# Designs tried in a protein design run: designed miniproteins, single chains, continued (3). Part 69

Each design is a single chain, and the fold is of that chain. pLDDT is the mean over its residues in the fold that is shown.

## One batch from the design tools (miniprotein)

Design m10391
Fold by ESMFold2-Fast:
Structure m10391 (fold): chain A 55 residues (1-55)
Amino acid sequence: KKKLEEYKKLLDEMIEAHRRFLAREGRTITPEEEARLQKQKDIFLKNYEKKLKEK
């Protein structure tokens, strides 16, 4: 149970760190980049959750 939550947090922190990095450089993350990162996060979470549920 905590494993999935921790993994989700790590993925969220990675995406947020990327956004903050771009902001510090005076750039804004594009909607396309954000959509791509969110989609990849979803895929990783679903795969990880599937492994946790699998016997």
Scores: mean pLDDT 77

Design m10392
Fold by ESMFold2-Fast:
Structure m10392 (fold): chain A 100 residues (1-100)
Amino acid sequence: SLVEEVEELKKEMAKQYDEILELIYNKAPLEEIKKKSIEMFDRVLEGLKKIPEVPEEDIKKLEELKKKIEEAKTTEELLKYLKEAVTFAMNLLDKVLEKL
């Protein structure tokens, strides 16, 4: 069901976000942190694009945040956009669940 798919996306994102935070805490290379962050957001974006109730403006905002993560030159800059993007995506998934 769509509800189960959205709940699974939330669980997967939470798990992947924790893994990314562990990489940051352990001072992993920026490129490894970027790769994991991009993989997480690609899955979320793919899932969200299949949901008709998700506004195009919200998809666009998340794509813009993903681009900022891709272009980040430091772990500190990446973490700023990562936190913003994860918070935005989680709130968006919660709003979708309320409409289903």
Scores: mean pLDDT 86

Design m10393
Fold by ESMFold2-Fast:
Structure m10393 (fold): chain A 88 residues (1-88)
Amino acid sequence: DQDRGDRIVTQFQQQLDDMINQTERQLQQGVDPSQVFDSFVSQNNQIMQDVVGRINSISDPDVRRQTIVRVTQLSRDSQSRVDQMIRS
């Protein structure tokens, strides 16, 4: 269960990093910053729903709780990073 939780967190972090890199490229290409932010938030919310579904399949309740906390924090940190990029 801990290994499953760690794998979910690692995969989610990789997806967020890829999305942040895509966001940076879109801003460099002159896409509207507000549209880029809205797109990121929408994608992040969709991925979070899928990830939470996967976490709910973890049988150990402590691992499940800890994994939810970790992915929620990663999601918030990534959204904050994109917000800072747009403000720059």
Scores: mean pLDDT 86

Design m10394
Fold by ESMFold2-Fast:
Structure m10394 (fold): chain A 78 residues (1-78)
Amino acid sequence: AAQEAIKALEEGDAAKGAVYLEKAISGVTAEPTDEEKALLSDPRVREALKRAAEKVAAGDVEGALEAIGELARAAEAA
């Protein structure tokens, strides 16, 4: 969940990290789809994901939830 999102982010795979982070925060555990990974790979999305992952790592789930909301919006706009 959160650790998986952070690992993916550190490897530069923002899309995978974003999906894991979203599933973790919503309480749903699932594997990211290829379509979701491709869609969420934009640089803008990566920035939002990075902030969200760092907040989760610090134990700030509320801050992460705010950041992932931005992430989802950016991904859908791309």
Scores: mean pLDDT 61

Design m10395
Fold by ESMFold2-Fast:
Structure m10395 (fold): chain A 98 residues (1-98)
Amino acid sequence: MVKLELTVSAPAERAAELLRELDLNGKVKVTPIGDNKLVIEAPSIYGAYNAAQALEAAGIAVSGKITLPDGTVIDFDSPEAKELVKKELEYLGDLPIA
């Protein structure tokens, strides 16, 4: 599982409720861990990033860190995180989403 720990500009419970209302195929788990902090657990980097982008589309500012399955931690807003999401999307574009 990929873990994304987010600080959000809205109450964490409201952000979590919004994500739970979306059809994310039940593969993304969202847990409030503070007033303005969420943990998102997803099977893929794209899955975690897509949940964060849904919050941004709703007008909620997000920032945080991504923890990869190997324990590597990267900043959500880093060029590395964006490049990894882009590469995963290119890979998934050639294969059925699992």
Scores: mean pLDDT 73

Design m10396
Fold by ESMFold2-Fast:
Order: C-alpha cells, then structure tokens, then sequence
Structure m10396 (fold): chain A 65 residues (1-65)
C-alpha cells in the first residue's frame, strides 16, 4: 500500500517515486502531528517543494490510509 500511494503521488505531482514514498513515510510516521506540521517536515527534507504542494500531498496520503 505504501508503494502504491507513492506511485499515485509521483504521477500526480511529477516527482520521483522514491521521493513520493519518502514523503508518504513521513506522513505515516507523524500521524500525531497536524497536517501543517507534517507539511513543514516534508519541506525541511525536500526544500524544492512549496508548503502548499507539501500540504496537498499530506492530505492525499492521509485520505489513502
């Protein structure tokens, strides 16, 4: 399921499958944090992503779980 979520995000946001899987792992490991806090963690690891894009990815990962 994690790999399938990663593939979906990769295609939608035009990022590598490896990056998408890493982002999905951050979301799954940090479910206790708010969506905004998770987006900030993603932005720290992947600074080329905008906060808005990171937040949208968080929302999609959580919806797929």
Amino acid sequence: SLKEIGKKISKKFNISEETAISIAKIVIENKDLSQSEQAELIKKEFPTLTFSTALNIVKIVLKEL
Scores: mean pLDDT 85

Design m10397
Fold by ESMFold2-Fast:
Structure m10397 (fold): chain A 90 residues (1-90)
Amino acid sequence: EISEEEKKRLEKAKEVLEDEKASEEDKEKAAYILSNAPTEELQLEAVKTLAESKYVPVEKKIPPLKKILETSKNEEVKKAAKEALEKLEK
């Protein structure tokens, strides 16, 4: 169970990554917040959000995805993060 404050923080981070007008610094902070997602389901959503974002530069997507890959204990999360990284590095 996650706190309502943490839920709102993750929601705001997703909104920032989907906002064309958000600054690069705000997008980097949002990506970092998502890389610290506390559950396996939220980590999968974080990988998808980071990989599919149209407004985040590739170099800003790689560090949070690597963090999720390194810190997650779930094989599905690790697979998703690895596949996202391979797609971005082509």
Scores: mean pLDDT 80

Design m10398
Fold by ESMFold2-Fast:
Structure m10398 (fold): chain A 84 residues (1-84)
Amino acid sequence: MSLEELEKEAEEIREEIRKKASPEEAGLATSRLGEFLQAVRAKAPVEEIREIGERAIEFLESLGLLKEAEKFRELLEKAIKSLE
């Protein structure tokens, strides 16, 4: 998966979060997704990317955004598999 494809899928998840969550919750969730994308762009260690991603998933689940959390988990696994 290219970085552009990863960023596109992440933006789709952000848009769904913005539609379903309060502005404050959407802001916090968007920030956590941004931290994940920044770690991927910086070519951070896979362990760090996984830790950042798992924290974002747990936060989405805590908001009841279970479908968005599942989509983000799939995106995290795709990102990790693409890091060579």
Scores: mean pLDDT 82

Design m10399
Fold by ESMFold2-Fast:
Structure m10399 (fold): chain A 67 residues (1-67)
Amino acid sequence: MSKEERREVAMRAVREAIEAGLAEAAGEITRQAKEYGLSKEFLEELVELAREMGAEEAAERMEEAAE
């Protein structure tokens, strides 16, 4: 799987977890994206997506996982 494909998968998975109310799952997906070598800039985009969706708890867990 390419980095572009991994970004698409991570973005979709995070969105699905947030829509399901699974803040811990959103954090874990962000951690996996970091382990797969996705950039800090992209991980920050995932956190911003969660904030735009109003999922503040998910955003906080994702921000911690991204660091």
Scores: mean pLDDT 82

Design m10400
Fold by ESMFold2-Fast:
Structure m10400 (fold): chain A 58 residues (1-58)
Amino acid sequence: SASVLGGKLGEEAARALGADDEGVTKGGAYGSILGGQNGIEGAIKGGREGGRWGADSS
């Protein structure tokens, strides 16, 4: 589903940006929520923004 895609993209983006485990979890949660709300477009945008947020929060 788009929620799963967003979650994976957010985790991957956060990890690539050097986030800790908590930041990776935050990135995944953000991507999953936006993916569920807005489908594929939400998954991509949410994953990208969630990844940055997770890394910045670490």
Scores: mean pLDDT 79

Design m10401
Fold by ESMFold2-Fast:
Structure m10401 (fold): chain A 82 residues (1-82)
Amino acid sequence: APEPSFEELVAELQKVAGELLNDPRLSEEQRKEALKLLEDLEKELQALGDKYVETKNPEYLEKAKELIKKALKKLKEIKAKV
């Protein structure tokens, strides 16, 4: 299968996060874990985005994609426990 684009990964992240955070079965602890994961990801993506704008180095875009993939995996693991 073709590798997902950055835009496709962001769309999947928003969908999975939205579904998880709106699930009424989600515990307070699971919600806190998901929100912290998303907050940490946002900060890291902002830093990588700033470096990409400054350097034009495509490695920062690839690092951003990998961070989103890892966050998606963790969010799906939380969702599987709901």
Scores: mean pLDDT 84

Design m10402
Fold by ESMFold2-Fast:
Structure m10402 (fold): chain A 94 residues (1-94)
Amino acid sequence: MEEEREREIARQLREALDIYLSQSGPEAIAQAQKLAEEAYRYIEEKGIGPLMRQVLVEQLDRETARRLATADAEQRANIEAGRQEQLAAIEQAQ
């Protein structure tokens, strides 16, 4: 039963993150926040399952790529180091 619920929450989180990254305007951001709130409550209550971990890794990769697009060499090194730290934390979150 939890597997199906986790899949639904992971889908909602991915949808919310896609809206945040696209910056589709105030109404879309409000909808993304609503979806993220449900996913956030589930994560706090149940922890991070494999589907949720996958979504978090994908989000981290997309944010990292966005930051790297405008970063200088020093900033790139720091961004990559931060990504590796967050990736390790996600992998160890259970």
Scores: mean pLDDT 70

Design m10403
Fold by ESMFold2-Fast:
Parts: sequence; C-alpha cells; structure tokens
Structure m10403 (fold): chain A 80 residues (1-80)
Amino acid sequence: SKEEIIELMNRALEAFRAGRVAEADRLIAEALELLDLSPEEFGRAVLLWQEAVRAWEAGRREEALRLIEELKEFLIEKAE
C-alpha cells in the first residue's frame, strides 16, 4: 500500500541520515519489490539511489539528502 511505501521510505531516509547506508539500501529494495514499476521507472529509482550514495560518500551531504528525498517522492507517487 501507499502507507507501507511511505513508512519504508521514511525509515530509509532516517537510516541514511544516520550513516546506516546498508539498512537504507535494504529498506529501499523492499519498497521497490512492493511496487509494480516499469523497467524504466526501476532504472530511475536505482540511479537516484546510486547517485545519493555517491554524493554521501563524497561528503556532498546536502546533495545526497536532496536525491534521496527525490527518490522518496518518486516512489510514493508510483504507489498511488
């Protein structure tokens, strides 16, 4: 449900902000498994997550948080 996707993404964002990247990755993967995404939509979600992780590891924390918020909004929109 949309509520489940919102909960998973909020937990993923919290984990990511705390530096628990592996937990955030698991939660995002779980959200992706619950969604009926096209190959193109799945690819976009994966790319946003990969870019967020790269930005975080490079110390671009504001950019990383913006990217994961964009991913959250995208996945919640697809859960409608």
Scores: mean pLDDT 87

Design m10404
Fold by ESMFold2-Fast:
Structure m10404 (fold): chain A 68 residues (1-68)
Amino acid sequence: MKEKAKELLEQALESIEQGRLDVARTLATEALSLQGKWQLANEISKLLRAGRADEAKELIEKALKELE
């Protein structure tokens, strides 16, 4: 579970760097749902839908750090 979530969050960060915010939203939401962090998944989804990529990236990086 943790390894799959970490992989998806890393892929979400790469998608943000590529400007693919829709893909990043799907990957980050799936990863956080696997961890039961539905509130955080919802916040990141809202940020990416609003084009607030830097804020979403910060939250994803914090989630990744918690898995390390």
Scores: mean pLDDT 82

Design m10405
Fold by ESMFold2-Fast:
Structure m10405 (fold): chain A 60 residues (1-60)
Amino acid sequence: TNARVLELASQGRLGELTPEELELLVRNFFDKATLEQSPGYQAQSPETQARLRAAAERVP
């Protein structure tokens, strides 16, 4: 849900989000075209960055 996504994201716990929740996060809160330049993306672990990139590819 949106509330869970925002709560975990605010705590830096993006690794606990499902693939569907990561798509929701990318869709609503990141610019897909500049995802890798965003401070939020750069603050994540390499594993979480890979999951964010995969989610971005699934967002239209």
Scores: mean pLDDT 76

Design m10406
Fold by ESMFold2-Fast:
Structure m10406 (fold): chain A 76 residues (1-76)
Amino acid sequence: SSLVKEAEARFKKETAELAAEIEALDPSGENLSPRAQELLKKIGEIYIETLEELAAKDPSRAEEARAMAEKLRELL
């Protein structure tokens, strides 16, 4: 599915700098600073946007993608 691959590639590009900053701030994963927590929230928000875009472009996956986005909104 080209649409899923496009969504994955876009998500990776949009989150690459955020993920790199998190790794630099807490390479051990032991002490999530407030900055690392904020960056993780931003990654979650981008993931929700990616799922919503996939749902709009791929009707066959729309229900699944929207259900996942809703679960993520409840956790953020």
Scores: mean pLDDT 78

Design m10407
Fold by ESMFold2-Fast:
Structure m10407 (fold): chain A 75 residues (1-75)
Amino acid sequence: SLEEKAEELLKKAKEAAEKAAEARAAGDAVAYAAYSLAAIGDGLEAALLALKLGKSPEEAAKLAREGGAPLTKAL
């Protein structure tokens, strides 16, 4: 279902965000960028699916930020 797909994408976004944080701590700029982009992409797709499932824009934005936006914490 779309809900299951959104949950799987959110899980992948969180895993990628964790790996991005580890890469940043290790000084691996390439891995940090790659995992950060993966986390943002999966998080945004999950947020879009949440909107299609009838969740509020505020809840969808929260999922995107919490699921994967390590670059926003670095900026």
Scores: mean pLDDT 74

Design m10408
Fold by ESMFold2-Fast:
Structure m10408 (fold): chain A 101 residues (1-101)
Amino acid sequence: SEEEDIYRFFEKLREAAKDSPEIKEQITKLLNELLRSKDPEEQVEIARKIADLLLEYFKKKNISPEELEQLKRDADVFIEKVREKGFLEAMKLAIKAKRKQ
């Protein structure tokens, strides 16, 4: 489901942030910019920056090609939901998926 895909994306965000203070700072800054943005196009651009940062981080960690491809798919679902409904609604979907587990 979209909720599960977005939840997996945010779990990977938390994993990267836990492992790297530098990535945590960059992610936090981008998330704050995303929360502050009122422009849908800007929100999508920032969401792509977060996704790219996360993908680069896990490439450097040498995760499996299958795991990296799954992360790319999860990131695309997240970005599309931000485009459709904005960042706050995308976050609500991730929270909903966590509660179902």
Scores: mean pLDDT 83

Design m10409
Fold by ESMFold2-Fast:
Structure m10409 (fold): chain A 108 residues (1-108)
Amino acid sequence: GAVVTVSPASAVVAEGGTVTLTATVSGAPGSTVDWYFASAEAPPRLLIRGGTTRAPGARPSVTGSVSGNTVTLTLSNVQAEDTGAYIAAAGGSADSAEGAGSSGVHVA
């Protein structure tokens, strides 16, 4: 099955700053990767579909890009509410145990 690794595993970023997360995927194209966001209080919600398409409710400063098996999530102008886990999942669903990786982001 697909394997997904997200780098960095954790990041601390100043409010108003930019953080970039990179998912490396094997066994599936990067275009099959969805990004999910989860906080301590809420289950994972779709943030970006297919590596590039923002979900309804995601800020315009949240962007995704795909290059082959590499999928990049960029969060610019970060706010305190952006603190949480960012999960990259290949294989069509975040509830699939197959091919997910994550990074923890803290906005200071």
Scores: mean pLDDT 80

Design m10410
Fold by ESMFold2-Fast:
Structure m10410 (fold): chain A 64 residues (1-64)
Amino acid sequence: VRDAAIQLAIDRGVTPGHADIAVKAALESLLQGKSDEEAIEEAIKNGATRNSAIIAVESVKRVL
């Protein structure tokens, strides 16, 4: 699911490097049972912009 979510984020305008970072953080947070907002904040903490973090969370949820 991670690779599919990374590709969706790239298709929506996130750069490959930022997509990898943001999707990894979002996926790990959502798999731990954290909320969407917590997943967004974890992605930002790992270097994503807020827009990239939102796209990453949406992409992960679409492929789960």
Scores: mean pLDDT 79

Design m10411
Fold by ESMFold2-Fast:
Structure m10411 (fold): chain A 73 residues (1-73)
Amino acid sequence: MSVEEIIQRIYNTAVYYSILVRLGLITVEEAIQAVKDEGQRILEENDLTPEEKEEVKRAVEQAIEDVKSMAKA
């Protein structure tokens, strides 16, 4: 799987959990934890270069901020 596909998957995960928060089905903390868990799974299951790992970590950090912003709006 390409790094671009991985980043898109992380973003889609953040969007899905943000929708669940807005519907009152989960907490923002549960949504953040789900994004963190997906990011950790990706880092453990993929043969990534150090540069690609840093890019994935930044995508996870951005996704967490997106969840916080979307949940508040």
Scores: mean pLDDT 81

Design m10412
Fold by ESMFold2-Fast:
Structure m10412 (fold): chain A 90 residues (1-90)
Amino acid sequence: LKELLEKAIRALEELRRAVEAGDWEKALEAEKEFLEYLKQAVSQLSPEELELLLEGLREAREAAAKEETEEEALVTFARGAIEALRRVKE
């Protein structure tokens, strides 16, 4: 589980850097990697860990929704999602 969460975090860090650089091809690949690792990790989480993750992801989505551009929204979401995954990983 920790390895999957760490890989998901790395994919989100790559997503953030790619978006900040305007590299949309890399951003799409990083998003795909993130989703694949997230799916695998979710299947291994306890109910309490899943609730913690979903709450953190909800906070990240709400923060992203307040951004003026899609690029800023993706960066804000990625940063919030990284923090959510770190809370679960401990």
Scores: mean pLDDT 82

Design m10413
Fold by ESMFold2-Fast:
Structure m10413 (fold): chain A 63 residues (1-63)
Amino acid sequence: DDEIIERERALADELRRLGLSGSTVLSEEERELAREIGEKLRAIGDGWQRYLETGELGEAMGP
C-alpha cells in the first residue's frame, strides 16, 4: 500500500537528518549490514518482517 511506502520514506528522511545533525552517525559497514538484513527478511516474507518489528514472537518463543 502507498501508506507503507510513505512511512518508509519518512524513516529514511529522519535517518538522513540525524546523520546531518552529527549527534548519531552510523558507519558505512553498519548501514550495509542493516540493508542486507532488510533484504534477507524481505526475501523470507512479510511474516518474518512483522515478527521482527514487533519482537513479540521472539520473546514468547525465547532466545
Scores: mean pLDDT 55

Design m10414
Fold by ESMFold2-Fast:
Structure m10414 (fold): chain A 88 residues (1-88)
Amino acid sequence: DLVERLKKKLEELKKELERAGKLASEEAGEEGIKKHIEWAKTLPEEEIEKLIEEYEEQIEWVRFVIEHGEEAAERLAAELEAARAAAA
């Protein structure tokens, strides 16, 4: 039931994005989710599990933006990118 778990995570992500004011329209978001789910159904189970984990991380990030503000999140993202560049 990985597809159902993926769908629930995408719906949760959509809800958090709407709460943060990041999703432009409900219609556009629903069509995007539908297309993504149809694509994901073609993937092996291991790849679907990775997508679920990735969306869980995105949900936590969006919640961070809601709690601490978008500017703080953008600063943290810039610092993480700088750290990755320095490590490379």
Scores: mean pLDDT 69

Design m10415
Fold by ESMFold2-Fast:
Structure m10415 (fold): chain A 99 residues (1-99)
Amino acid sequence: SAAAREERRRQLELLREELERAVEEELPSLSPEQQANLRAYLELVLAMIEALEREDEAAFDAVVDELAARMGATDEAERARIRASTRPLILEAARAIAA
């Protein structure tokens, strides 16, 4: 329903704000290499959130595949497992933050 889509967008927006805040708080305690890595992962997660907000499954899968590659996933079966787990985890985190 339209109401369910709007609620999901609200939850995803709150998740984005929380992730950006948490990363900014953590950055000063990290080495330059760790800071660069954390920023790179944040950019991927934010892109996944944007794809979910747009309901763009192809864009979401492309970003998850990029994350999987950074994690060293070597084959399509590993990438498929990561895609299958990542969407539910993001939506669950968004619901938890908005609760």
Scores: mean pLDDT 85

Design m10416
Fold by ESMFold2-Fast:
Structure m10416 (fold): chain A 65 residues (1-65)
Amino acid sequence: SVARARALLAEAERALAAGDYAGAGQLSNHAGVLASVAGDEELLRRAVALGREARKGMEQAGQTS
């Protein structure tokens, strides 16, 4: 559902702010899947962008993929 996708995206944003890049990546991927199923293109784009920032943060912090 859109509501669940938004909740997961908010959790991903909090994880990213806390430096939990791996958690942010997992949460944003899950939010993206739900957004895609719901047909919410804006939410999907936000989830994909957050997932990319999480991966970038993992590389910069020395966390392995």
Scores: mean pLDDT 83

Design m10417
Fold by ESMFold2-Fast:
Structure m10417 (fold): chain A 88 residues (1-88)
Amino acid sequence: NASKLARELADAVEANDTEKVRQYLKQLEESGNKSLLASTITALMLRGVAGGLSPEAVRNLYLALGRSQETADEAAKAAEENRAWFAS
């Protein structure tokens, strides 16, 4: 179901499994639950740039969402800086 797909998407993003991220994004889009898709993506993006995800996972998430390479790199840099801050 859509809720299970949202959880599987979050797990795939955390694992930086780019193939599963693309697959679960597609399946969640096809579920028709636009509000769940939007809230799941927003939560992952916010968590990622706040340092809760690896910089590579953030970059790959943004690219999977169709964002530009420039935007993905900026988000990954923010994640790296915030992750380093919270890890210390």
Scores: mean pLDDT 83

Design m10418
Fold by ESMFold2-Fast:
Structure m10418 (fold): chain A 112 residues (1-112)
Amino acid sequence: IVSDGADLLALGKYLQEDLTEEQKKEILKNLPNILNGLISFLKHESEVTRINALYTILLLVQKLGKPAAEAILNNTELITLLIKSLSDENVGIRNMAVKTLSTIVKELGSKA
């Protein structure tokens, strides 16, 4: 359970920064909880909230690499929602889902 969209925006902004190895390690340690929070945002009625959740997942994979991609793959509910986003009514959400899933697949097939 997440408090609101401000937490999502704060996390997204934080992930855009140049992260230290210690900061990456702390995010990885808390990643299962972060991903469970993102599930709630992906189910939100607001298209803006859903696209921001997808972008945050993309940033997590880009910043943390293969460990984040593996954690997402192991979260059955989250990966199912990402796949469902490919069929979303909003074209921006569909495009972001394609980019996010492509990045996950790429990281799973390579060294981080």
Scores: mean pLDDT 80

Design m10419
Fold by ESMFold2-Fast:
Structure m10419 (fold): chain A 68 residues (1-68)
Amino acid sequence: SMDEEREREFLRAVNEMLRAAHQARAAGEDPVAALRATADRILAETTDPEVAAMLRRFTEALVASLEA
């Protein structure tokens, strides 16, 4: 199970991804492209492999949800 520090890191990343998607949509830009770009940047900076794995799975699920 995730400890509280990993959970906070994951939730912080998720909030940043969602904010990027919402801002892109408001600007008439592609929210999926913005979300993927933000996820790629965060993943490049993520040193915890378990957090990185969770973020990859969540990003794909969120993209699928936005494309449905």
Scores: mean pLDDT 84

Design m10420
Fold by ESMFold2-Fast:
Structure m10420 (fold): chain A 89 residues (1-89)
Amino acid sequence: SREEVLARIRELLDEILEILSKVLSPEELEQVRRIIDRVLAAMERSSPEARVNLLRGLKADLLAEMKNAPEEVRKEIEELMDEMIALAE
């Protein structure tokens, strides 16, 4: 169901925040939380097609915030984002 997809996306976003909390500064982590909250609010009122585009935009924003993060962490976040995009399709 749509509610189950959104619940799984929220779980994956919480996992991303946990991973990022180990490599980002508190200020960078707060910026990421704000980006995620904005996207989650938009997704609640969006069509399936709009959700896919919102998640693709979030992936780009997260990778930009992680420019200086270790490559292994960037790849892990990218894989989790790709899983979320696939779920929203």
Scores: mean pLDDT 83

Design m10421
Fold by ESMFold2-Fast:
Structure m10421 (fold): chain A 110 residues (1-110)
Amino acid sequence: SEELKKLKEELEKFYQEVLERIKASTDDNEIYDLLVEAIGRIQEFVGKALEISKDKDEIIEFLKFAIDMLNQLYEAALEKTKDPELKKRIEFIAQKVIDYLNKKIEEVKK
């Protein structure tokens, strides 16, 4: 799907911009806020992908791509964050969001 391909390109561009901002930040709260905003927007991209395509293989590929982008953002955020309590919060949110997307993949496979 050309629309889904364009959406994937938009997600990749958004991901790259957020990743650079996380890497440039020296403020734990700014890193956390950037990550939370990115999670929300990636969930919006996922919702839009589900509306655009009904092809199971295309949707599963998009969801796996979103999981890969999220994992890279989580790794960058954890590496840059200094506060141990914020690290625990990031790890908890990361696991919850990844579990949600993996559940969506399983629902699409049925």
Scores: mean pLDDT 87

Design m10422
Fold by ESMFold2-Fast:
Structure m10422 (fold): chain A 85 residues (1-85)
Amino acid sequence: SMSDEAIEESKEKIEEATERRKKLLGVLIKDPEQLQKQIDVLDQEKQDMIDLLESKKDWPPERIKELGELLVNLMENNGVVRLPD
């Protein structure tokens, strides 16, 4: 369905945003244990966002796309990640 397509498109964008943040963390964090902890937090945030989208299959595709855009923006700009020195 168009709603399923909107969910899949939104999931792909969230995964891309998550991968960009993981790459940044890998450059900035030199301690493997601290890096893994931050990656685990990002993976949990990604899964929560995906689960939220999957719960909204009954929504119109336009509203799903708006939610997806909001979640991508939250992943890119509002995730609380404390980087070590």
Scores: mean pLDDT 81

Design m10423
Fold by ESMFold2-Fast:
Structure m10423 (fold): chain A 65 residues (1-65)
Amino acid sequence: SKMEKVREANLLAQEASNAIREGDFEKALAYLKQLKKLNDETGGASELAVRSLEKKLKEAGVEVE
């Protein structure tokens, strides 16, 4: 369901944020990629989380797709 996808997206956003805090940028990018897919599937329900994570990664000098 859409609600289950939103819950999964929230967990992925938390995992990505934790990976950034730990300096594991490859893992953060992998979670962000999954989050972007769910964001597209839910019509942008996770757009703010995606943008926040992209900004943090770019500020850390990491390239994002």
Scores: mean pLDDT 84

Design m10424
Fold by ESMFold2-Fast:
Structure m10424 (fold): chain A 61 residues (1-61)
Amino acid sequence: MKEIEEALKKLEEYAEKIGDDGESLLGAAKDVGEYALEVSEEKAAEVLKLHAKHAEELVKK
């Protein structure tokens, strides 16, 4: 679960930079990640990484 932990850490960092919208984004990403984890760890890591990528793009803007 190292990849999941790293993706969540990055997502938390980006959420702080985004502000109000960041809390909603982080919550939604965690919910989707929990659901994906019921399918597989690999799937959960993929969806969390995708959310982290989107959050990073929002911070860069």
Scores: mean pLDDT 74

Design m10425
Fold by ESMFold2-Fast:
Structure m10425 (fold): chain A 72 residues (1-72)
Amino acid sequence: SSEEERRLEESRKLAREIADTLLSSLIKENLRITNREEKLEELLELLKAGDNRFSVEESRLTIEALRILREE
């Protein structure tokens, strides 16, 4: 139980770190908000296309984090 909670927390932390890194990269590229949404959608498609270096849970949480960033 606690081990499952720890693994989920680690996956969430990783997803957030990836999201923060991607957002930082988009800002550094001086993208406008409209172009940022397009870029985030492109990145979501790449993640969905399957880098199997991520666990299913990590991929799902990363996609969710990017979705949140796109809506902000």
Scores: mean pLDDT 58

